# Designs tried in a protein design run: designed miniproteins, single chains, continued (5). Part 13

Each design is a single chain, and the fold is of that chain. pLDDT is the mean over its residues in the fold that is shown.

## One batch from the design tools (miniprotein)

Design m16422
Fold by ESMFold2-Fast:
Structure m16422 (fold): chain A 63 residues (1-63)
Amino acid sequence: DIEEIREKVKKNTKLSDEEIVLAVTAYSLYKEGKTVDEIARELGVSPETVEKYIKLVEEVLKK
């Protein structure tokens, strides 16, 4: 659930509210089958930033 993921990211990271939304959105799109490059274009950030956000959310969810 997106709301539960957002709460876990907020509690386990020092990201701003805007960064949390971007990270959770990037992860959701990646899980739906979009590529890192497609997500980066859609969100207006670099592919490296998208990969960083996806990995961060994955690490939070592994806990």
Scores: mean pLDDT 81

Design m16423
Fold by ESMFold2-Fast:
Formats: structure tokens, C-alpha cells, sequence
Structure m16423 (fold): chain A 90 residues (1-90)
């Protein structure tokens, strides 16, 4: 599946960014992005859309409430919507 390979590649790129990133706040942001990509991979394996949405919403809440990064939270929501649109279009 092309999407699974794209997600894997994106995670590998994110791991490289984490190795170079020295800003602890940006590292927390990248960790959340990594967790979101893991949720996507699990969804592709099991097809559980409800569980996937719940997991993404937890990460969005963490970005907004704990990390005080509402722009990053919006970006995560938009990326999730774009992924679901791509999946529907395919």
C-alpha cells in the first residue's frame, strides 16, 4: 500500500528532524506528530476509524491545552481531514 509506505517515510524523516532539533518545545511538537503518524498506521492496519479519530482528538487537545500551541492543533486537524479525503478519493 502506497499510503503505508508514505507514512513510514514521513516517520523516518521526522526521526531525523528529532535528532537535529535542540528546542525542547519543538521536540514535543514533533513527538505528537510522530504519535499521530502511528495512529494513522494503526488505522490503515485495522480500519478502526472511531479509534483513530479519538486518538487524534487526544493529541489535538494536548497541543491546545498542555503545550499551548493552537496553530499546531489546527494543522493536525487539517492534516487528518486531508488524509481522510485522500483515502475516500482513492
Amino acid sequence: DELEEEIKKAREELEEILKKEEDPEKRELYKIQFEAQLALQEFLENGDLEKFKERIEELVKKLEEELKMPEAAEQLRKSTERFLEHLEKA
Scores: mean pLDDT 75

Design m16424
Fold by ESMFold2-Fast:
Structure m16424 (fold): chain A 88 residues (1-88)
Amino acid sequence: NSHNITRSSLAITFVQNGASKKDAQLLADAIIYLVAQGASDEEITQKTMRAMLLLQAGESLEDILKALGVNLTDAVVEQVDAYEASLK
């Protein structure tokens, strides 16, 4: 189950599994985007585990994001939209 997932804790986890700092931040953002989309705790846990396994297998950031069902453009747009909404 998900236990108080933060962007920072996810990024640290992905770095520990072989991601660069930049790729780890993007993967953390993708998981937070899925949380914002209403993904269940079970789905978030499964997708985080899948990302870790794919990182250990040497898969590219793009392939990992595809496996999670997230593209970088959608995640970036959602984060911008969420930020804009917080200002209104």
Scores: mean pLDDT 74

Design m16425
Fold by ESMFold2-Fast:
Structure m16425 (fold): chain A 62 residues (1-62)
Amino acid sequence: SSALVAEAEALREQWIARLSETLDPNTVARIDKILKEEIAEAVAQGQQQLNDLISRLRAALG
């Protein structure tokens, strides 16, 4: 759903903002690309996969 995609994107932005405080810009750009690809893959796989990714991103943020 559009709401789940928005939530995944918001978590990606929060993650990248946090990483940008401690990691170099090239590493941050690479991680951002990987997260965007993971979100796109989860969207393609369906709602269950997207919910799982959102849960994992939340857990990773603490």
Scores: mean pLDDT 84

Design m16426
Fold by ESMFold2-Fast:
Structure m16426 (fold): chain A 99 residues (1-99)
Amino acid sequence: EKKKKEIELFKKFIEEAKKTLDLSNPVVRSILTQLEKMKDYPLTEEEIKAIKILLELVNSGKLTPQEAVDKAIKILKEEGFSKEAILLVRSIGHTFLFV
């Protein structure tokens, strides 16, 4: 079933991110904690790619959390990502920007 495959793909993405990202960064940890709560959600490959873009920008340490979210949304719009992918990145951004 496609839905089960999407959940499995997202769980694998989270585990890989934990191995590759800077866990000393509190914003990275906050995003990964939020993703762990969502790990049983059937996200599309596009939605997973959108989250990847946000995490890479935050993990770079070159941008503030606000700048990382704004740049991620700009990239998603320029690359023709869905409204759902853009809303997902905004939702994740809201969680760590207003804490």
Scores: mean pLDDT 78

Design m16427
Fold by ESMFold2-Fast:
Structure m16427 (fold): chain A 74 residues (1-74)
Amino acid sequence: DEEERVKLAEEMAKQLKEQQQQLLQQLQDTVDEFIRRSGTPEAKAEGQRLLELGQQHLQQLLDKAEAFEAELKA
């Protein structure tokens, strides 16, 4: 059933988005702890770069999930 397939795809995409947001929060917490423990400007700069990289990677995964959902709806 195409309607069931579309609904399943939408639910899976929603779950993936929620899981990726949780992973981003874990990354943020890990980087914040690293910065806190290191206490240096270099550690803060490295932590910020890692956060930006992680955010970009998660956004790419979200974009791929949305493209997959669109493909299944076509």
Scores: mean pLDDT 76

Design m16428
Fold by ESMFold2-Fast:
Structure m16428 (fold): chain A 82 residues (1-82)
Amino acid sequence: MKEKVKEKYKEKLLEFAEKQLELVKKGEITEAEAGGAIQAFIDRAAVELKLFEDFSDEEVKEWRKEVLEEIEKKTGIKPVDI
């Protein structure tokens, strides 16, 4: 069921983003580096959702928007704006 897949990917991405935030708090990486790492994770997940989970381009676009908003809301980290 696609909704369960969306939630699983979102949860993993949020865990990753929180881990990146902890590295920023420790001074081990910058917010820009964390944002880049999070964006790379989102890009990989988007490809996986299309190839392995039969998501449409529209479903992936919606998921990407939702996870970006959730990450910014919870961590304050903005992925690279390109």
Scores: mean pLDDT 78

Design m16429
Fold by ESMFold2-Fast:
Structure m16429 (fold): chain A 67 residues (1-67)
Amino acid sequence: MSKEEIVDEIVERTGLSREEATEIVDLALAGDTQGVEDFLVRLVIEGKISPEQAEKVVKILKENGLI
């Protein structure tokens, strides 16, 4: 999948903004797996995403070979 397609899937499945989804994908493409985890944990703490939705993001990234 292209970066844009992965961003679109994250937005559709989690309700995160395109800006937040793009930041996650950019971190993953840079090989910053820890940065992805830290960003998702922050979003959960802030109440912007549920732990279940964070797990969906991780699955999407893994299925696309990004982490």
Scores: mean pLDDT 84

Design m16430
Fold by ESMFold2-Fast:
Structure m16430 (fold): chain A 72 residues (1-72)
Amino acid sequence: MEEAEKLKERAIEAAEKLAAQAPSREAGLLFVRYVAEELEKALKEIPGVSEEEARKLAEEVLRHGEEAVRRA
């Protein structure tokens, strides 16, 4: 659980940074979606994390990143 939360926090930071540096909103959204998808895959490999929990954490990253893209 704590490892999953730390990965989520790092993914949110990465997504927000990529969104801010993206050359367009379309590129920013693609980068954010990629980060969220890779996080979900990584979380599913952790033996204490359910598929539903991994999806929920990835959705939080996607939401934060998409909001950052919209504010840019």
Scores: mean pLDDT 80

Design m16431
Fold by ESMFold2-Fast:
Order: sequence, then C-alpha cells, then structure tokens
Structure m16431 (fold): chain A 99 residues (1-99)
Amino acid sequence: FLEEIRRRFEEMKAASTPAEQATIDRFWEAAGDDPEKAAEALVRLETLRRQRELAEELLARNPVVELTEEVEKELEPAVREIEERGRELREELLERLRE
C-alpha cells in the first residue's frame, strides 16, 4: 500500500516543475512511514494541483479578472468537483489501507 502511494507521488513529480517537485518531496517526508498520513498528503497535493489548473484556466480566459458574483458562480461547481474528488480519493486510499 505505502509503495502504491509512493508511486503516485513519483508520477505526480514526473509531471511537475522543479519547484513543485520540492514541495511534493516535503509532503512525502512529512508523512514519514505512516500510510494514513501519506494518503492524506497525496489527497492534499492532488487537490492543490487541481485548484492551480482551475486558476490557470481562469487567467487564460480572462487576463483582467474582475471578482464578480458571476465569476464566483462559474467557479463554484469546479471547486465542489475538486473537493468531491479529493474526498473520494481519501476514502479509496483509507479503505485499501484497512484491507
């Protein structure tokens, strides 16, 4: 199980910039040999990566972003999806840990 989580961290690092790789390494080191903490760290990093992608899409479409109620409403479904995917991943990893 811990080996599977480590592999997912390494796959994430392979697709990341050097600065992101350093952050990913720190999250992995902070989790230590605790599989539950490692799973939580992975979920946190995946959530942050998705939030960054959403922000990049917003900036690409609107180089001058006005914080309007319409923009907030447009982002709300995407934010909820990111949070739901994070919860689903956490439950999946914890279930595998318990089995």
Scores: mean pLDDT 70

Design m16432
Fold by ESMFold2-Fast:
Structure m16432 (fold): chain A 88 residues (1-88)
Amino acid sequence: SLLDKAIETLEKARQAAKEGKSDEAVKYLDEAIDLVNEAARQASVEEQARLTLVQMILYLARQSAKEGKFDEAVELAELAIKELRSLR
């Protein structure tokens, strides 16, 4: 599913952030944002509220990764993964 692909992509983003690889972390976060945006277009109204929260978390994670705030980027990616898993 799109959500499963987003989770896998976020696990890669989290790992890149843990390794201090800003460009890789941002790349995987952008890919995850695109997947979550696509899932939101297909979602029910109730699911869309949760996916909007995930979108906000991912934009914050992306900004943290760009600024070299890797611990924050890791925590935000982990939070997004948890939220996406709760939708299953």
Scores: mean pLDDT 88

Design m16433
Fold by ESMFold2-Fast:
Structure m16433 (fold): chain A 65 residues (1-65)
Amino acid sequence: SALEEEMKALAEEVLASLGLRVEQLSEGARRTLAREIAGHVTAPPGEEPSEEDIELALRALESLG
């Protein structure tokens, strides 16, 4: 989906800026990053993204590793 592609592009930029691969992230770190990506893309400022959007961001992140 277009939303998943947007989340994937943002995840790739973040990982590249950190010099990290998704495989180097712990499960907790992946979920934290996925929440931030989903929040940045889909949520209004100050609101938490939906669990479905977080899961979509997790799939986007995992597709990079």
Scores: mean pLDDT 81

Design m16434
Fold by ESMFold2-Fast:
Structure m16434 (fold): chain A 71 residues (1-71)
Amino acid sequence: LEEDLLSVEEAKKLGEEIAKDKNPLVQIMVAGILAAASTPEAAIALYETILKNSKNPEVKEFAKKMLEKLK
């Protein structure tokens, strides 16, 4: 029926891995690709995890903007 390509649990784990990357452009690009393959709930979990764990201000602002669009 409806295929959930990325679960909330998977999104959280991937968000943690993305947030550990030192390249902010890679973090933004990979997060966008994964969110496109996710339900809205999984995309929210992904961006929330990146926002909490990333140390880069640009990545945090990107995640915040995406969360505002999804909420």
Scores: mean pLDDT 77

Design m16435
Fold by ESMFold2-Fast:
Structure m16435 (fold): chain A 84 residues (1-84)
Amino acid sequence: AVAEAVAAVAAHLAAHGLPVAAVLWQSEPRELEVDGVKVEATLVLLGLSDGSEVGLLVARDKETGEVRVSLGTPEELAALEAFL
């Protein structure tokens, strides 16, 4: 789930001239409940070829297996981690 999400985002970024240079950091999965839905959330920080960084929130529904990915800045990722 997380590896597939990272690969999909990396392919999208590469298509726009911003290939991923490294996975800088990845959190341990955290179980959360949002509106009665249990999700497994993982945070990933990617370093891009231009020296910029992008954050990912990867959330997997534990009942359906559906994976949702949100993109953000490193600052947004830090705020999400603090909120979680």
Scores: mean pLDDT 75

Design m16436
Fold by ESMFold2-Fast:
Structure m16436 (fold): chain A 97 residues (1-97)
Amino acid sequence: MEKILKIEEEVIEEYEPEAKELYEKTKSEEEKKEKMKELLLKAAKDFVEKLEDKKFIEKLIEELKKALEEAKETKILSEESIEYVEYLIKLLEEKLK
């Protein structure tokens, strides 16, 4: 668990400067949303590629699916956030194949 939390932290730290620059340099709100979505998808792929523990990946998929169902019921998350979590689940499932 600790090693994987560290990988997540490293990925977040790596992409945070790029996200900040994107917001500062991009003037269109529509373009900001599109570029930020691309950056989040890239970060998700990098995170999944760094995961090596099959049992942890299986557990993470179960936890994310449960969180996604709860989020859909409570309507706390935006449609974009729901899509992101669904995409992350798909990447994790593909990695297990």
Scores: mean pLDDT 71

Design m16437
Fold by ESMFold2-Fast:
Structure m16437 (fold): chain A 81 residues (1-81)
Amino acid sequence: DKEKELKKLIKKLRELAEKNGMTKIGEEGIKIVKEFKKMGMIDKAIKAAKEMIEAMKSGEVPAVMKLREYREELEKLKKEL
């Protein structure tokens, strides 16, 4: 059940962001993940959530870079639709 997996990942991303003082990065990441889901791209939403979680575990700079990467990807996809 991909929807349950995504919900669990969003919760983990939020909790990790709060624990590491990255609340703003986490909230922006969650917004991007929710936009991918809204576009019907649930596999991409799951992948984005997983990669953002791993980047946040690695540090603030990796987290910001991963957030920027997915923000650019989202903007490109919006132009294709």
Scores: mean pLDDT 85

Design m16438
Fold by ESMFold2-Fast:
Structure m16438 (fold): chain A 74 residues (1-74)
Amino acid sequence: SSLDRLLALVARLADHALRRGDRDLAEELFQVVQDFFETGDVARAIARLRELAERLGAPEAFVEELVREMSALQ
């Protein structure tokens, strides 16, 4: 499902952040997902996930995959 794929992508970003020693960024990633489940604000979740992925140096293709999976949850 799109939710399973989104959670896998977020987990991969969190793993990368933790391997860098950036626990705060990993926590922010999980907070974005939690806030989305509480509010349903897809646009805010997309914007925040994009910013966090870019801070980790994720390629644009990965960012676009995150956006697609988030959009599928609307």
Scores: mean pLDDT 79

Design m16439
Fold by ESMFold2-Fast:
Structure m16439 (fold): chain A 70 residues (1-70)
Amino acid sequence: TAAEEAGKAAAEAARAAGSERGAQFGDLMATYAKNGDGEKASKYAAGAAAESPEATEASQRGGLAAFNQM
């Protein structure tokens, strides 16, 4: 899903920026989005953004890419 891909992108961006916690939250966002748990996915998305501004940017790009695929 778009949210799953955004979570993966956020995790990769946070990891590249040196934020292991941000990367862990991005991976959790992707996992819960894949399982259909939007509430937990949103919680971990907020956590990733709080730990890494780069995770926020990657999530926005993931969302734009999903929009362009529609």
Scores: mean pLDDT 73

Design m16440
Fold by ESMFold2-Fast:
Structure m16440 (fold): chain A 69 residues (1-69)
Amino acid sequence: MPTFPETPEAIEELKKRIEESLKRLLDSVRWAIEQVKAGKLTPAEVAQLEKTKAYFKEKYGITDEELEA
């Protein structure tokens, strides 16, 4: 099982780290979308981006339009 934090402070720190990690992932996906628009990605890289977008939609409910905002 995943390790659970032992204290309220550790739980809050974990939540902050999760939010920061999600923000960084979203920023990376948005950057990759801009690379697609510039024609800089290969078809294999575009397919990988589409899988990442599908993952975000399934797990976090983030739509393609929200990722491109």
Scores: mean pLDDT 72

Design m16441
Fold by ESMFold2-Fast:
Structure m16441 (fold): chain A 81 residues (1-81)
Amino acid sequence: KPGPRLRFPPLSPEERRLFDEFRQLLAERERAVLAGDRDAERRYARRLAEVARRLAEVSEDPVVREQARALAEELERALAE
């Protein structure tokens, strides 16, 4: 049965830092999109992919690892154009 939100075990300091960085980059990318700054949008997307890849590497939660890897792959495919 679907839940209202995902719940994960307590994050390591590294995972928490990467999550905070990820949220900051999402906000900055959104601002770039709203400003019509395509170069900034792509730059932030690349950094989001980097953070997602690092999160997939350091996370001990297999669900987080799989989701982060999938997200990094999607962002990298979008940027390959």
Scores: mean pLDDT 76

Design m16442
Fold by ESMFold2-Fast:
Structure m16442 (fold): chain A 96 residues (1-96)
Amino acid sequence: METTERLERLIKESPLAQEVRSAANTGSGTMGREAGANVAGALEAERRGDNELAIQNLDSAISSLKVALGRAGSKEDQEKIEEAIKKLEERKKEIE
């Protein structure tokens, strides 16, 4: 219960995490929360200077989005997920 509430708060605090959650849910309803949480965790790790953990969390979110992309039924849904992946790849490059 506490862990779920904390996870939802972390996602809501990050516009990027919310966008990634929304994109992942387009292809898979169960993966959006996990993908969003990984993005929020990556941003917090980056703020602490833990670039290794930030990259690991971004890679997890990208993996979730790639699974969602394979499950997306429409071109518009695929484009939304691809845009989210691109944003995370760009963020990862900035941290590296």
Scores: mean pLDDT 76

Design m16443
Fold by ESMFold2-Fast:
Structure m16443 (fold): chain A 59 residues (1-59)
Amino acid sequence: SIPPLPEKLRQKLIELAKELPSADPLQRQAIVDYISEVLGVDLSDLTAEEIIELLESLP
C-alpha cells in the first residue's frame, strides 16, 4: 500500500517517470530508485507505463 501524496509531489514524480523511456540506464536507475524511496515500494520490476499508471492512480 502507498500512502497519499501531496498533489505537487505526485505531479513531480509523474514528470520524472515520463522521462524513463528516454533515460539512459544510470538515469533510469536513479529515477526508479527515487520514486521507489518516496512511495516506499520496490518499482524495479515495473515498466515506465506501469509506474506512470501507478502514480496517476494516487489521490
Scores: mean pLDDT 78

Design m16444
Fold by ESMFold2-Fast:
Structure m16444 (fold): chain A 59 residues (1-59)
Amino acid sequence: SISPMLSVEGVDEETAKRLYLSGLAHSVEDLQRLTVADLQAVGFDRETAERIVRGARAA
């Protein structure tokens, strides 16, 4: 389920689905181990990647 990732600031439904389908993250804990570079490698821009990383650290 993508629902736990939706609790992270900077992660909307589209972002959560993209992370899940890419196999990059399936949980908040998975998000917390990702770097900006990991997110950029699967096609997120820098600003989006930085928001996701900050949100995951705050969760």
Scores: mean pLDDT 77

Design m16445
Fold by ESMFold2-Fast:
Structure m16445 (fold): chain A 86 residues (1-86)
Amino acid sequence: AVADARKKIEAAKKEIEKIKKKLDENPNPSIDELSKIQSEISKVTGTLVDVQRTAQQIGDEDTIAEVAKVQQEVADIVRRVSEQIK
């Protein structure tokens, strides 16, 4: 249970790093590229919500804290993407 949750967090971190790399390599992405990035962000967010629920049910405070940290990184990326659209 905890090990599975941690694996999902690590997978989410890898996806976040890929998104960051795409944004860093192309700071002015097209609307289509931004749409794809938003779709990837939505998938990561969904995974983190599921993991957060599992961690809360188990009561593993370390895993809950790690999910919160990764969610903050997602929020930063969402802000960056929103600034690129406007």
Scores: mean pLDDT 79

Design m16446
Fold by ESMFold2-Fast:
Structure m16446 (fold): chain A 65 residues (1-65)
Amino acid sequence: GEELAKKLEEAAKSLDPVASPTDVGRAVGLLEAGYSPEEAVKILVSEGYSEETARRLVEAAEKML
């Protein structure tokens, strides 16, 4: 239904307020440096990102490369 679609859109918008173009650029830089996607996720988590946010940033970066 239309209400479910709106709730999913709001959930998607609220899930990662930290996922800016700059944060995606950081993930791109890690992949370009030769890190694997899983290694890039671990590095971003060590930098203060949640595992879910780090994984989404790396997925977005892979689509740009």
Scores: mean pLDDT 70

Design m16447
Fold by ESMFold2-Fast:
Structure m16447 (fold): chain A 63 residues (1-63)
Amino acid sequence: GEAEEAIKRAEEAAREAREAGNRLAYSTGMMGVKEAREMLEQGDEKGAAEAAEAGARGTESLI
């Protein structure tokens, strides 16, 4: 679903940031992933997608 794809995007962006040594960008992306997973656990697919997308954008803005 959209939430799973957004989480995957955020995880990939965070991984790239970590490989580049950008700890702040990595942390930002992983926070979005964590929030998205918690929202999915509660059944909030829309909130999960938005949280993951915010994390990915935050990471991308720091790279």
Scores: mean pLDDT 83

Design m16448
Fold by ESMFold2-Fast:
Formats: structure tokens, C-alpha cells, sequence
Structure m16448 (fold): chain A 100 residues (1-100)
């Protein structure tokens, strides 16, 4: 059973993910660095807003997955691979910090 407070955290996480995807879609020929900066900004907002570790970790993973799918669809194969590797490294780093 999801508490009212957990539900509010999920709704806030969904809003942050939606805003991130809109910003990502608005980019024209972005660098890997620009994509990572947007990811880090969204992840920082999640860390500030979400108190439940499981919701936070799941939200960071959802953010990473959305960015990976976008990269596969919109970037050349070599740039997509570089972007995905960088996104996974950053997400893993943030998740380890949350678990401690």
C-alpha cells in the first residue's frame, strides 16, 4: 500500500523526469557534455526532492533509461554509445552516494 507521502514523491519524480525529457527533446545536435549536464541537473532535483531511497534510486534509473532510449533514437551510433556509457557511469555514481 502506497502512502500519501510516497505518492506525492512519485508524482514529483514524474514531473522532474517529464521536464528533463522535454529539455532533452529541445536540444539541437547536443554534445555528450550537454546531455550529461541536463542529466546531472535532473538527478540533483531528484536528490533534493525525494526522501525515500527506493523511489529516488528507481527515479534515477528511469531518468537514465529515458536518456539512453533518446540517445539510441536521435544520435549517431558512436555518439549514442559514448553518451550511454557516460550516463551509466554518472547514474551508478549517484546511486552509490544515495545507498550510503
Amino acid sequence: MMSEEEKKQVELATKILTEFMKKLEALKDPTVEEILELFKEAAEKLKESIKDKNILINSINSLRLGAEIWAHEHLPPEKAAETIAALREEADKIIKEVEE
Scores: mean pLDDT 85

Design m16449
Fold by ESMFold2-Fast:
Structure m16449 (fold): chain A 98 residues (1-98)
Amino acid sequence: MKPSELGEEIRELGARAALAILAGDLEAARRLLEELLRKVEEAKERNAGMGDVIAASEALALVRMALSVSRDEALREALEPLLERTQRVVDEQARRVA
């Protein structure tokens, strides 16, 4: 399934957050992940379909990959709560559309 316009925005936010993590920019990474969480919550509120769930899952996977590559423990600790919150929203929406 193809993501909506919101799903494409979620994918772009994930890519930008991953790049900020690889650059060691905690402030940019946090801001981008907070925006990602807002967009994922908006998608859930609008009852987004499987395409948007896949887009959000891909964004989270990319961010987690960047954290693994960076090996910055302080950055990981600071961002993990945002990632867990975003994952919970994605998982709940996935159950709704499955």
Scores: mean pLDDT 83

Design m16450
Fold by ESMFold2-Fast:
Structure m16450 (fold): chain A 60 residues (1-60)
Amino acid sequence: MEEELKEIREALQKVTGIPKETIDSLTPEQLANTAILYGRRGLLSPELMEKAKELLEKLQ
């Protein structure tokens, strides 16, 4: 789980230009939802978007 969170954070940072501090402040739920949003717009890889969806489901 933590390794997946790291990958999502790094990819989001590179793709969106959102500051690292902002990305690091997101909860796992917020991070997963943000990744899904950017994935749906074609800005994130389909693999990473799927990981974000699975992560959101695993968070209860």
Scores: mean pLDDT 77

Design m16451
Fold by ESMFold2-Fast:
Parts: structure tokens; C-alpha cells; sequence
Structure m16451 (fold): chain A 91 residues (1-91)
């Protein structure tokens, strides 16, 4: 289900971000919640949402490896734009 996929994704994001400063962990979790809300608003299928979730989790792993706070913030902003653009393309 969409809700099961959301909960699974949130759990995985929390695991990936465990070692990050709280502000970045909270921001990535918030981004994941926003992604699911936006996808639901735009009428994406569960299969399309699974693809977006997998993409987001891959990007979260990449963001975790960035040690500079400013570069990490830029990477997060870029991922938000990429996800938003992909949702617009799929809807």
C-alpha cells in the first residue's frame, strides 16, 4: 500500500541518517514526508512512488557522505528540485 511504502521509506531514511546532525536528519525525514504528500496530491501510482522512494534513498546515502554543511545543504536542495521535477513529469 501507499502508506506501507511511506512508513518503510521513513524508517530507511531514519536508518541512513542516524550519524548526521539532528537538523539534517530532521530535514531529510521532512523531505521524504513532503515527497509522499506531493506524489499523492499529483495522483502518482504506488509503482511510480516506489521508483521515487528508491531514487530518494539513493540520494540520501550520497548526502550522508558529504561532510561540509554548506555542500550538504546544496545537495539536499538539488535533490528536492530533482524529485519535484520528476513528480511533475510523471503526473
Amino acid sequence: SFEELREETLKKVKEITKGLPKEFQDALISLARTLFALAEERGLTEEQMKELSDFFLKKAQEIKKITDPEERLKAMQKVFKELSDKIDELA
Scores: mean pLDDT 82

Design m16452
Fold by ESMFold2-Fast:
Structure m16452 (fold): chain A 61 residues (1-61)
Amino acid sequence: AEAKIAATKAAADIRLVGVRLDLELRAGRVLSDEELRAHPEYQEAVKEEEERIKKVEEEAK
């Protein structure tokens, strides 16, 4: 159970790095952490990953 939750969190971190790189590529520059956190697409990605982790935690009970 814990291993699956840990793996899901690790996968979430990897996907969020991908979202950051995509946004930076489209912007043509490196984004600050504050700009990244304020970006609507990044906020949506974070929310999606949080919900994915929560679902795995509920299923692991």
Scores: mean pLDDT 80

Design m16453
Fold by ESMFold2-Fast:
Order: structure tokens, then C-alpha cells, then sequence
Structure m16453 (fold): chain A 58 residues (1-58)
């Protein structure tokens, strides 16, 4: 994957994880569509994906 694709995926996963862990902040910074998408995943699944992407970007 390109670095740009990795960063975009990381940002997306970060928004979904925020919606899971802090819905109050997500309500103001994340779209309702992303909040709904986050419900399809577990917080652990999103956190693991975010960590993997972070390691790839390092």
C-alpha cells in the first residue's frame, strides 16, 4: 500500500475507534455515517487495526 493509502486508512480507523470509545467527542468530530459503521466492529478489532497501521507508518 502507498503511504497515502495507509494514512487514509489510519485516519478512518481512528474515527471509528473514537466513535466506539468516546461517542460524545465523535458526535462533534465524526460523521453519523462513520459512527454507524463503527457499530459493525468491536473496539478491540479497531484498536488492533490502528496499531498495525501505526507500525506500518512508523
Amino acid sequence: MTEEELRREYDRVGRLLLAKLNPELAKQTVSDEDIQEAEKYTPEELAERALELQRRLA
Scores: mean pLDDT 77

Design m16454
Fold by ESMFold2-Fast:
Structure m16454 (fold): chain A 96 residues (1-96)
Amino acid sequence: SHMEKLEEIKEKIRRIFQEVFGLSPEEAEKYVDELFEIAKKEGIDPETLLSIIEGVVKAYERLKKEGKKIPDVKSENPAYQKILDFIKEIIEKAEK
């Protein structure tokens, strides 16, 4: 069902936030909810949102191998850039 697919996408993003960005389960849930609200306002569907996040993860993994902490992930789409800026803020707050 559409609801099952939506929950699968949310679960994947929560796991990324916990495993890749080091967030607690409570923080991951909060930020996933905020991220989906931004996506809704910007007209970004859940599957597109997941694709953007997977792109950020790939950029982070590459930069981590190079010893860099913060990826300079940019988009020509202003709506996508709002998502990228939000993710960057989350990661900066999660740093020790």
Scores: mean pLDDT 77

Design m16455
Fold by ESMFold2-Fast:
Structure m16455 (fold): chain A 68 residues (1-68)
Amino acid sequence: EVAKIKAEIEKLEKELERIEKEIEELLADYKAGKISEDEFREQLESLLNKRGDLIYKINNLKKELEKV
């Protein structure tokens, strides 16, 4: 049970790292003029929402570990 929760946290943390990488690439593309301000804002909002969801799930799983 504990090992399963830890494995799920690690999986979500890897996904979070990928999202953060995508945010960095999006910022670089915007700075380079490769995408419009509207496209940048829409994509950034989507990525930030995904990041927030992952952080929420990770925090909930960490709270479950505290109950064991």
Scores: mean pLDDT 84

Design m16456
Fold by ESMFold2-Fast:
Structure m16456 (fold): chain A 95 residues (1-95)
Amino acid sequence: SPAATQKLLELLHHPDELVRASAARALGLLNIKEGAELPLIKLLKDPSEQVRKAALEALIQLDIKTPEAKEAIEKLLPQTDFELRMKIQWFLREP
């Protein structure tokens, strides 16, 4: 639904970090790519670690491999745990 997509994109800007993280995960799980790339890349710089992780996982689940997404994800590698780092490295290897 276009209305549901718009609402989820709006929730990525919510003041509550739990709401932002949940909205990012929902975009990934529902396979909503349209309009999601730039907001999710922006959330990779979010002050909340859980929001950054949710945005990262969503970009991987949505298979968003633009140069901008790849660069932003690579900058987060030092801040990720081993399991997430391995997922990122595998994701970045595939064209």
Scores: mean pLDDT 82

Design m16457
Fold by ESMFold2-Fast:
Structure m16457 (fold): chain A 81 residues (1-81)
Amino acid sequence: SMEDARREAETLRGLVLGEVEELERLLQEGKISKEEALAALRNMRATLEAMIAASTDPVVREALTEALAYVDARIAELEAE
């Protein structure tokens, strides 16, 4: 249903945001290197790309595309540092 697709989209956004925030926290605490954080973000990007390729629901595809853009922006910011 449309409501199920919206809940799935919100869950996907929350999961990606949470994972990125955890990586940022670990970087701030010096528990992981920049290279380790970049590797994790690139793995997340690859997973999101695969999910987009497999998805047929437009609401879920939009949420995955937004999540991918967010991860790509974080990769670019870290690479610029």
Scores: mean pLDDT 85

